# Designed miniproteins, single chains, continued (3), part 58

Each design is a single chain, and the fold is of that chain. pLDDT is the mean over its residues in the fold that is shown.

## One batch from the design tools (miniprotein)

Design m10125
Fold by ESMFold2-Fast:
Structure m10125 (fold): chain A 80 residues (1-80)
Amino acid sequence: SSLEEKKKELEKELAKLYAVLGILKAGLYFTERLARETGDPRFAEDARRLRAEIEEVEKRIKELEKELEEVEKKLKEEKE
């Protein structure tokens, strides 16, 4: 069904976003650590940029998770 195709598309996009989120969170952790260890304000600026990117990715993930839940609910109603 078209719902199965939509589910596959959403799962694929979510997998990519989860991977990106993991990379960004790791980057933030190391960037904040470098800011503390070096005192270089450029790392603090990089950390702010990474936090903004994380926020946008998390927002997109939440939107797609809601879409996936609705698709899964419809698929369950189809009993497929």
Scores: mean pLDDT 87

Design m10126
Fold by ESMFold2-Fast:
Structure m10126 (fold): chain A 85 residues (1-85)
Amino acid sequence: GMKLVEERLEKAKELIEEGKKLLKEKKYEEAKKKAEEALRILEELEAELKRSRVLVPPELAERLKRLREEAEELIKKAEEGLKKE
């Protein structure tokens, strides 16, 4: 249901925010792990929505896209930090 979708989106958002804090602290490996976990949740949610053949509301699709982009950018920044450290 929509509440379970919202719960997973909130969890992904929390993981991204935790990863951003870890990135600021120069904890690159931990930041990457948090971002990868968030991306996994988002990818699993997208796969479930595609399998269910449900019409995804535009607002939900936009939220998924933004969170995915934030997680991917966080992974990229963490990997850049790891290469320098």
Scores: mean pLDDT 83

Design m10127
Fold by ESMFold2-Fast:
Structure m10127 (fold): chain A 77 residues (1-77)
Amino acid sequence: SIEELIKKAEEYLKKGHEAYLKGDYKSAVEYFRKAAELYREAAKLAEEKGDYELAEELYKKAEGAEKLAKIAEEKLK
């Protein structure tokens, strides 16, 4: 379900933040990217069901997670 995908994305966002705070930037990148993937999957499913407002919100959340992954990735340089 869309709700289950959102819940999993939120769990990965939390894991990403926890990894980032512990200095595990490699794991943080992986978790944030997984969260972005799940938000995009949920957004696509919302679009397929005609819920364009929810889809837009979920695409924005995916973009946010991807930006967090990029921030964590910059720490590896």
Scores: mean pLDDT 89

Design m10128
Fold by ESMFold2-Fast:
Structure m10128 (fold): chain A 65 residues (1-65)
Amino acid sequence: MDRADLERLREEARELVELSRTLPKEEVEERAEEFRRRLEELRRSLPPEVYEELLRLIEEALRRA
């Protein structure tokens, strides 16, 4: 997985956290679930530290919703 792909995933996760402040909880949960499924598919291609970072951002978005 390229550096650009990793940065895109990080940006998507950060965007989800930001959106969790304004979107309804149901929409945040739906988006978080979809993103989590994509991460699971990519799990073998992701450095462990990045995978854990992205999961923590998903958890943060869900807590804020």
Scores: mean pLDDT 81

Design m10130
Fold by ESMFold2-Fast:
Formats: C-alpha cells, structure tokens, sequence
Structure m10130 (fold): chain A 57 residues (1-57)
C-alpha cells in the first residue's frame, strides 16, 4: 500500500505539472487520500492534502 500511495502521488504530481483537467487530479487525489487513511493518517489530514492538490491543478 505504501508503494501504491507513492505511485499515485507521482501520478498526481505529473498530472498537475502537465496541466491535466482538475477532475482528473481530483480523482487521483481522492485515491491518494484513501490510501493515506489506510496507512494511519487522519481522515481530516488526508482530506486537507487532497484539497491542496486539487487547488494546484
């Protein structure tokens, strides 16, 4: 799951860098936030990170 989180994080970074649609970034960020919660992060913390990533798109 850590490897999956790292892979999704890389995909989010690349999508933002390439100017992908906000909807695509939102989908990836949602998956990333879910994985972070599974890894022991707080739900509120994961949600804040998700929102920050979407705002960068």
Amino acid sequence: KEEEAEKIADEIFEAIKQGAPKEEVKKLADEYAKLLVELGYSESGAEKLKEALIEQA
Scores: mean pLDDT 78

Design m10132
Fold by ESMFold2-Fast:
Structure m10132 (fold): chain A 60 residues (1-60)
Amino acid sequence: SAHLEEGKRLYEQGRYEEAIERYREALREDPSNVEAVLNLSRVLKDMGRDEEADEVLRSH
């Protein structure tokens, strides 16, 4: 997914909120995209948003 690759690039740049938006777009296109779920959870956890990270993992 183009959104997944863009999200990873933004994450590497420390642009966490923008990375989250792209990972959510990837999941909107394919809700079964395990890589997008794991990357979204990771960004949320890196931001100290642990409850949201856990919710993403539980919902997918």
Scores: mean pLDDT 87

Design m10133
Fold by ESMFold2-Fast:
Structure m10133 (fold): chain A 64 residues (1-64)
Amino acid sequence: SERQKKIEEIQELVKNKDWEKARELLAEMLGISLEELYELERLAERNELSAETGEEIAKKLAAR
């Protein structure tokens, strides 16, 4: 599937430490803006989302 292909591409970028491209593809795959992704990272750093993965967070945003 297209989602699986994007996940594999993100994993390869992370493995190569290409964080900028990995974030862009992750935001694109999740259907959110890069700004929204940065806000999720900020909330995670503050432990406000400590029990959730990025994909679980994206599902909550998509449900709104």
Scores: mean pLDDT 67

Design m10134
Fold by ESMFold2-Fast:
Structure m10134 (fold): chain A 57 residues (1-57)
Amino acid sequence: GPALEAQLARMRAAGEAALAAGDLTAARVGIHELRSLGTPEAEAIADELERRLRALE
């Protein structure tokens, strides 16, 4: 629903901001929180952020 969509958008933005800042710890926390939601949409965002994070290591 709209509340979950807004939450996913905020979590994605936070993860992208953490990666842009080089804050890998904050990025890992965000990925873990997304996976904890247990939805396919959250897992897709987490997978994208994790792939980007691993490219920075």
Scores: mean pLDDT 86

Design m10135
Fold by ESMFold2-Fast:
Structure m10135 (fold): chain A 70 residues (1-70)
Amino acid sequence: MSPEEQALAAADAIIAEAEREARRAPSEAERLRILGEAYGNAADLLRMAGLDERAEELRRRSRELLERAE
């Protein structure tokens, strides 16, 4: 598996775990915050792996989710 494939799999795992956590969240605001933080963490991981375009897409989603959580 390439480093890029490993980074994509790890990013998917971060998001999948956050989706499971978000389903147990006590409020919509908490759900959005959990998801927004996970998308941000996934974006950072992909950027470190040189997948800048995919990282920017996830970073944008993170920002939108966190803005809605406020």
Scores: mean pLDDT 86

Design m10136
Fold by ESMFold2-Fast:
Structure m10136 (fold): chain A 77 residues (1-77)
Amino acid sequence: MAEEIARRALDNAVEAAIQTAKEALNQGDSREEALKLAESILTATVNGLRSKGIEVPDELVEEARKRIEEAIDELFA
């Protein structure tokens, strides 16, 4: 099912984005730079799925974005 593929890919993208943001924080980068890097990972994943004709529900994209933003807020307080 296309939604299951999208969900798995987005879950992986969220984990990668959070890990990237955590590394950015450890390197002394700003919250804005960490968020920008994380958003780039999410955007690239969504665009990649859609380019393959995979349906990506807006709800899953918003949940992924919210998880990334909340994790970054927790990291940077």
Scores: mean pLDDT 82

Design m10137
Fold by ESMFold2-Fast:
Structure m10137 (fold): chain A 82 residues (1-82)
Amino acid sequence: TPQMVRQYQGIIDQIHDIISQTMTAIRNGDSVSAQQYIDQGNQLINQMRDITNQNPDPQFQSDGQIRIDYYQDVVDRLRSMN
């Protein structure tokens, strides 16, 4: 639905903000804040998985999985840098 698309885009926007905040925390040597942002990023990725799995459209599920895999890789890389 258009509402699900807006919700999904809102989560993507939040993930981008969290990535930026995590990178700033890592650069400043704030490992505690960086870990909190990484945890929030993983929670947002789980919300993306839930929305993707609830949508019966195979194309939406396929595209959703590609985006989930991308953001999971980014968050995993940030975790390795902290």
Scores: mean pLDDT 86

Design m10138
Fold by ESMFold2-Fast:
Structure m10138 (fold): chain A 65 residues (1-65)
Amino acid sequence: SKEEALAKIEEALKKLKEYRKKLENAKTKEELLAAIGGILDAIGDIIETAIKYNILDEAKSLASA
């Protein structure tokens, strides 16, 4: 459902914020790469869900909030 898809996007956005904070605090190459990987995975989840459920505009709105 659209509501379930939006909830998945909100959870992925929460993870994205957590990984961005980890990226800002990264002190080693390993920490930096792990944080970047987490960010890319979260972005992928958002895009995949938005495309699958045809809610790309709603996803963009949530990401900018």
Scores: mean pLDDT 81

Design m10139
Fold by ESMFold2-Fast:
Structure m10139 (fold): chain A 107 residues (1-107)
Amino acid sequence: MKEKEEVLKKIDEAIAKLEEMRARSTHPEAQRFLDTLIDTLREAKRLIEEGKVDEAISLLEGAIQLAEFFKERARADGNEEMVRLAEEAIKILQELLNDVKKYKESL
């Protein structure tokens, strides 16, 4: 039960970091990308609250794949700022995925 509260708090912290990145971004494509990730993390939080941990893990893995795809497009376009933004988002998502996987192991 304590472990569930801790993982939900980590999801909220990840959402807050992405919202801060969105607030600092002036590029519409970056804002849309971050909005998609934020919505995905809110859904992952709902799934964890409902006990659907495997579905939340799959959703987070999908979000990382989306972020990797966004990074590759930014790299192809020569947009180094968007590459760095995607790398920061990927790091946040990977750390959160590890925390959710640890939570699953505690069940």
Scores: mean pLDDT 88

Design m10140
Fold by ESMFold2-Fast:
Structure m10140 (fold): chain A 92 residues (1-92)
Amino acid sequence: GSTGLALALAAIDLAKEQGGTVEIRVEGDTVTLRLSGLSVTALTAVALMAIGAELDGTPVRLRIEGDTLTIEISGLSPEEIAEIEAHHQSLL
């Protein structure tokens, strides 16, 4: 299954529910999510989801800097990328 797609959608949902912000960048088959304004609890939850995705074989790079979390997910199909972008836009 698409663990990468599931991670991206969950991270966007959690960030928006916590009153944070989400920035999306797409490059090839890679989606980079930059999440900001999240609580330590929300950052921890997303980090644990990202670790779970990595253990399930999804190429994920996670970086935490202050209250900002950057998640880089690779190996996504064009359809999965389109779903991530559409989901983000629906929550604006």
Scores: mean pLDDT 81

Design m10141
Fold by ESMFold2-Fast:
Structure m10141 (fold): chain A 76 residues (1-76)
Amino acid sequence: MEELLKKAEELLKQAEEALKQGDYQKAKDLAKEALKLAMKALKETPPSDKESILRAIGLALRAIGIEFEAELELKK
């Protein structure tokens, strides 16, 4: 589970960098994959591990935000 959270964080950093460079399609694809990993981490996290649940939710929200920003730029 920790490995999924770490991979999601790395993908989000790459997505943020792609968004900064104007590579909206790359940012969208990376954010989408990060969201998938964060949601998988949520499924594997027991309800008693509140810290990991909050981290996974935070990563998922960041991924959704990047994906929406990239999508809006692509639709201009």
Scores: mean pLDDT 82

Design m10142
Fold by ESMFold2-Fast:
Structure m10142 (fold): chain A 85 residues (1-85)
Amino acid sequence: SARDNLLRAIGLALRAIGLILDAERLLEIDPENELAKRALELAKEALRLAMQAIRNPDDQDTIDKAEKLLREAEELLRKAREELK
């Protein structure tokens, strides 16, 4: 439903904001970390798509795209953290 899609889009936006902050914090410690840089780019794009989906919650493709980018960003950031130690 549009309501369920809206709640998913809001959740994705909040997750994306958290990943952006985490990636930026990691880049303050390790400015050359390519995985963290890529995670930041994907998290920013996921936020953009999530915000678009909040405005148009019937656009399931936008929600799905945001979720896929967010999952990729989460995986890259996990790997970036593993490389730090």
Scores: mean pLDDT 88

Design m10143
Fold by ESMFold2-Fast:
Structure m10143 (fold): chain A 60 residues (1-60)
Amino acid sequence: MAAIEAQAADIAERHGVDKELALKMLRAAAAGDVATALAYANEMNKAAGGAGGGAAAPPA
């Protein structure tokens, strides 16, 4: 019954991102909002693999 939260935890662990972000993605997908789910998934990928991979991190 907490399967979606368990999935979010696994995704967060695997990507090295916050579980809350993964949970938001899964919640959007469950609601049928694929575009929003993909946006969160992309944000997770940037956070995990985009650090030093083409992101303008320190402009400020």
Scores: mean pLDDT 71

Design m10144
Fold by ESMFold2-Fast:
Structure m10144 (fold): chain A 55 residues (1-55)
Amino acid sequence: GGSRSLRRELAERVGVSEATLTRYLRGEIKPPEEVEQKILEWMIENNLTVEDLLP
């Protein structure tokens, strides 16, 4: 699994809980478009993938 600290940072940046972010990353729920864009932008900025963020 990925770093909990990185997940927390991303969750804070996009304005959701870590639990909600984890559900988005697992594909359990679809994020709103604006949240999806923020997630993708942050991942590109930090050179990270979904696998780096999953528990």
Scores: mean pLDDT 78

Design m10145
Fold by ESMFold2-Fast:
Structure m10145 (fold): chain A 58 residues (1-58)
Amino acid sequence: MVEELAKKAYEAAKAGNKEEMLKYSKELAEALGQDLSLAESIAKTLETHAEQEKKAKE
């Protein structure tokens, strides 16, 4: 379950779909029983990683 949400958030980040990325990042944080600050950290990490991967591969 948690891995499914993380995968969806990352795929949304790679697609440039920030709305879906934030949605799944929040769902992931809630599933882990963590606060919203974790969701924000996840979203930023996924965004940065996806951007780097996009530039490298194009």
Scores: mean pLDDT 72

Design m10146
Fold by ESMFold2-Fast:
Structure m10146 (fold): chain A 66 residues (1-66)
Amino acid sequence: VDEETRKKALELMKEALKAIEEGDYEKARELAKEIESLGVPEYAKAVELMLEDELMQKVARHDLSL
């Protein structure tokens, strides 16, 4: 994978992180797929793991407020 592709994937990863912060999980997943299609599956997987962590934290908050 060339350096330009990695740089583009990193920018998409940053956008995915913003989407997660804004609660737009669908956009974050779409960006992760786009990163994977660029040939940088490591960045795509990192986005997926961060999305899962955020969702798990929200679920834990809900369960604790029961």
Scores: mean pLDDT 76

Design m10147
Fold by ESMFold2-Fast:
Structure m10147 (fold): chain A 95 residues (1-95)
Amino acid sequence: SSEERKKEEILRRARELEEEVKKLLKEAVEYLDSQGKIKEKIFLQMRYLSILAGITVLERQIRKNLPLEKIEETYREIEREVKEFKEYVEELKEK
């Protein structure tokens, strides 16, 4: 009951992070295309795909009713990758 609610909350937060990263990717891709920075665009898109893969793993863990501790670990990894993605986007905009 309380564990199920925590799993649902984690999934909701992960989906919010996905939407946030998707918006940042669209803005960054437009900027990078305008600058002719094709290599940086590809690297950013690869980082985005890694985040999506992590969220897919999280969704599967929840569907399989894995222990909350494992789900929280997967979510922490997603948060870390999202933080690194945001930091990379800021670095690209400072040039």
Scores: mean pLDDT 88

Design m10148
Fold by ESMFold2-Fast:
Structure m10148 (fold): chain A 65 residues (1-65)
Amino acid sequence: AKEEAIKVAEEARKRIEEGLEALRKAKTTEEVTRAIGEILRAIGDALDAGLENGALEEVKKLGVA
């Protein structure tokens, strides 16, 4: 149902926001790699749930390249 997709999108968005915050605070290459990996995993989970366009637009809005 649509509500299930929304909950997955909300969870993915929170994970992406946490990853972006970690990326902003990252001071080592390893921390950067970990933060990016977390963001990409969250995006992958959202894509598997069929929320590709919504998740990508939110990530772009948050300034992730």
Scores: mean pLDDT 71

Design m10149
Fold by ESMFold2-Fast:
Structure m10149 (fold): chain A 95 residues (1-95)
Amino acid sequence: SEEEYQKLLEEARKLIDEAVTLVNQARKAINDGNYEEAKKLIEQARNLIEEMRKLIDEASKLATTPEQLRDITILRFQLLAIEAEVYLLEKKIEK
């Protein structure tokens, strides 16, 4: 339904904002030499990525209009960008 779709979309967008915040905090922690803190923030971001993927997949099943499909596509690109940033941060702390 439209209502269910909008709720899932809003929940996914909130998790994107939270994940971006964690990624930025992890990057700062790495720059400050706080690798233990960075690792914890990266693990939290990974958990949010998994939750976002589930919400986007659920919303995608309800998407029927071109506008809804566009929203899902944008969310998938944002998720991929966050995953790429997390991967790069993980590589920095591995040495």
Scores: mean pLDDT 89

Design m10150
Fold by ESMFold2-Fast:
Structure m10150 (fold): chain A 64 residues (1-64)
Amino acid sequence: RADELVAEGERALRAGDYETALRYFEEAARLDPTNRRAHEGRGRAAERLGDHELAERSYQLAKE
């Protein structure tokens, strides 16, 4: 479920595995497009990978 994928993504972020974190958060956002934590996490992972456009767009979606 989306919440489980968000938890996996947050674990990957803490481990410094930003590419894995991005995949989990993108999967979570795909399953539940209203999940603010998924969009916030996608933004954080994208920012760490240098994808500033994806990060900005993801943070915007996290605001509702």
Scores: mean pLDDT 83

Design m10151
Fold by ESMFold2-Fast:
Structure m10151 (fold): chain A 74 residues (1-74)
Amino acid sequence: EIEKQLLENAKLIEEQRKGFLEWTEQKVKELEQQAAENPELREEYLKKAEEVRKRGEEFSEGGKRAAEELKEKI
């Protein structure tokens, strides 16, 4: 019972991690497009894109660790 719930929670965390990564990639792409469309703000948008990418990677790795920790408890 508990083992099944832990496994299901680990899967949910992994799916949420995938969704967040897809959102982050889309956001970076949008910011890069804004940089191309607004030369005066190009550097600002590119910096934001790098920040979003970095935060997305950090969050994704955190979620991956959380899912693995739940699986280890099974």
Scores: mean pLDDT 76

Design m10152
Fold by ESMFold2-Fast:
Structure m10152 (fold): chain A 61 residues (1-61)
Amino acid sequence: MPSEEDILRALGEIYLAIGKLDEKRGNKESAKVSYENAARLFEQAGDTEAAKEAREKAKKL
């Protein structure tokens, strides 16, 4: 069975993908929100490196 951390990380990856799609479409506001959601989910999963990368993507928008 996947752990809670595995599920949170998977959700973080989904939000990261949504953020990338919105960024490509020029929806910078929506992309930023999605990257921040990804960062929060990665942080809850204990993946501090992935959380940092997602936050940096949000900051660039």
Scores: mean pLDDT 84

Design m10153
Fold by ESMFold2-Fast:
Structure m10153 (fold): chain A 97 residues (1-97)
Amino acid sequence: SKLAQVEAIIEAAVAAQLPAAEEAAAAGGGREEVLRLLLEVATAAIEALRAAGFEVDEAAREAALKEIEANSSIPSPLAEEVRRKAAEIAGIYAAAR
């Protein structure tokens, strides 16, 4: 299904970039540095979706990135945060018909 393709693209982008974020967190990196790396993961996933031919609405993209920034202050394990960011990126799929 189209949703399964979107999920696979997001998972692949997250898997490619996640080690850098995990390394920063393990090294005792500040929340700001980990957030920066998580935003890079989100950006890579959005770019991968566009490269695959999915239209991503600019306003929805900006809204998703803002939500990622706003939620970074909540203390969460890195894996939970990445899952949340992936879900927010998946929300952009609703605009990419």
Scores: mean pLDDT 62

Design m10154
Fold by ESMFold2-Fast:
Structure m10154 (fold): chain A 87 residues (1-87)
Amino acid sequence: MQEEALEVAIEASELLGQEPDREEGLRAIREATERAPAEEILELLRRALEHVRKANEAKAAGDEEAAREHLRRAAEAIARLAELVEA
């Protein structure tokens, strides 16, 4: 389950066309899931990734309004993730 969410996160990074240090990015996510309640972090990460995917699908379909709404919800989930990781 956690590995599946991490693979989806890697896939999302590839969709954004970024080639950052994947080892460093994976390590940061892995350490975050170890430091805070893994279940809550995993659920927020899953929701963020789901909304990013839906935003891309809406954008491809020409639904700009739906794409914006999904990106907004993804940002909200990411902000909550950051708060849990900082704690």
Scores: mean pLDDT 66

Design m10155
Fold by ESMFold2-Fast:
Structure m10155 (fold): chain A 92 residues (1-92)
Amino acid sequence: AAEELREAAEALAEALREAGQEDEARAVLENVEAALRAAEAGDIASAASHLTAAALVAVAAALELDEESARRVRELTLRVLEAGDRVMEEAE
């Protein structure tokens, strides 16, 4: 689950970098790593908060992109959230 979340986040970050959103790509990766650390510590509330922050950064970035790039960013954001949900469900 953690590796799937990292892979999804890297794919999203790459799509953002290709669209010229380098700061947003970095913010997504930082929030996903913070979410993983929170989940490993059993802090599901913090993990959910960080995943929400990553998704909001990506969705906000998509508003500034062309339709094709925005659609790709939204699809990859959904994959990050789905993988994040699995990480949180597996966290004890």
Scores: mean pLDDT 86

Design m10156
Fold by ESMFold2-Fast:
Structure m10156 (fold): chain A 70 residues (1-70)
Amino acid sequence: MPVLTRVPASETAAVLESRGLSPEEAREVAERALAGEDGSTATTVAADGSRIAVTRMDEETAVVVSVPAP
């Protein structure tokens, strides 16, 4: 089941770490998503094969979606 979490932009990297990304990967993906326009999405894959998408909602808020591996 996809897991959708709305997070403060400043907490995006910490949420990604909780989904199985390394601190470095989490920071990179969060930075890439948040550097874009509202609605910009960055995607990555966690070590367990789960697909993770981070979408910038606004300057203060992001949405993290985790989709389990098939």
Scores: mean pLDDT 78

Design m10157
Fold by ESMFold2-Fast:
Structure m10157 (fold): chain A 60 residues (1-60)
Amino acid sequence: APKLARAIEDVPKISDDDLELKKGDEVEILEEVDEGRWLVKSLKTGKEGLVPKSYLELLG
């Protein structure tokens, strides 16, 4: 099953590798790239990028 998470706050795009999210947006977790960041895909837009995991709530 896909590993899903939800943004608990608005997530800003700081660099080209980052994914901008709005609070409540759901994402699929693709990879844990380091201890603080996940590579995710937005279920709303289909865009992929890096998000700090502290902004995300795991959904099962």
Scores: mean pLDDT 83

Design m10158
Fold by ESMFold2-Fast:
Structure m10158 (fold): chain A 74 residues (1-74)
Amino acid sequence: MTANRGEAVETPETLTLTINTPNATLTITLARADLGVAWGRRTGPDGREVLTVPVNSPDAKYGPFPGELTVTRV
């Protein structure tokens, strides 16, 4: 099964991260236009895919990190 706590969905227009908690489901959608096109993929320590996405406007929209956002695909 894909996710038990959270999941990431890629589309041409968006990257959507869904986080399931006991009290709520949180969905975070990132616009593809604000992300770079050269996405990195690697295997994490648990054997799961780790996706690294460049961020075109990190200081304005997606937090304090310059140049990239890392999400783990479950």
Scores: mean pLDDT 53

Design m10159
Fold by ESMFold2-Fast:
Structure m10159 (fold): chain A 100 residues (1-100)
Amino acid sequence: SRAERLAEGIAVARAAIDTLRALVAQGDLEAAVAAAEGAVATLRALFADDPEVQARAAELEALVREARAHLAAGDREAALAVLERLVARLEELRRWLEAR
């Protein structure tokens, strides 16, 4: 069911945005990166045959890797900036899914 898959994808994106905002507000950037990684993996699995969703998920995966690299380097300020960008891109994906 395409409609059910779209509704599930929107719910995953919305839950991810809320979780990321909460974890970032708590200063738990490591948990925020892990939550983002899980959400992107779920979206990829839900939309395995959708090349537009796969392309958007690839952009999100690149941001997850960038945030993780900054955390590994001890640059928490740079990691936070990337996580804020990731939240914005998830909001764009949510709006794009809702328009379909």
Scores: mean pLDDT 89

Design m10160
Fold by ESMFold2-Fast:
Structure m10160 (fold): chain A 58 residues (1-58)
Amino acid sequence: GPEREELALSLSEEVRKVAREVADELRRIGDQLDEAYELAKKTGKPFREAAAELMGKG
């Protein structure tokens, strides 16, 4: 049987679970950065100032 392939698939599935969590966090950060970039462009403010306005962590 493909025991090595079964182990590789199991590992792949586990890595996929961890990757999903990391990707979810990165996606949130990416969305905030994208909004900050758009705001900076519209207001002419430095990116740092626009990011600070959008980032209200809590």
Scores: mean pLDDT 72

Design m10161
Fold by ESMFold2-Fast:
Structure m10161 (fold): chain A 93 residues (1-93)
Amino acid sequence: MADLIRNASTLSDEEIQKRLDELVKEAEKRIENETDPEKRAFMKEALEWAKSLPDPLEQVAALEAILESGDDRQKTIAAMIAGVLEAVAARLS
């Protein structure tokens, strides 16, 4: 997350899209392998929210937060918000 977001100004749209595709695939794989239905439901909702974001870079930041924050829902939500804000700041800077 941090390295890609910090380097956003040097990344092509194709590089961002490739990273997004990889993260979506990994998130879907984690959802499929999740045996806890409550965790699965949360991960599905988080993935749909991330995919609804207007900028592919924001989507990348949100998905990396989902994948890195583990099983703590509040930590995952906080990390997603922080990542999206960092992506927005990178685009504006």
Scores: mean pLDDT 72

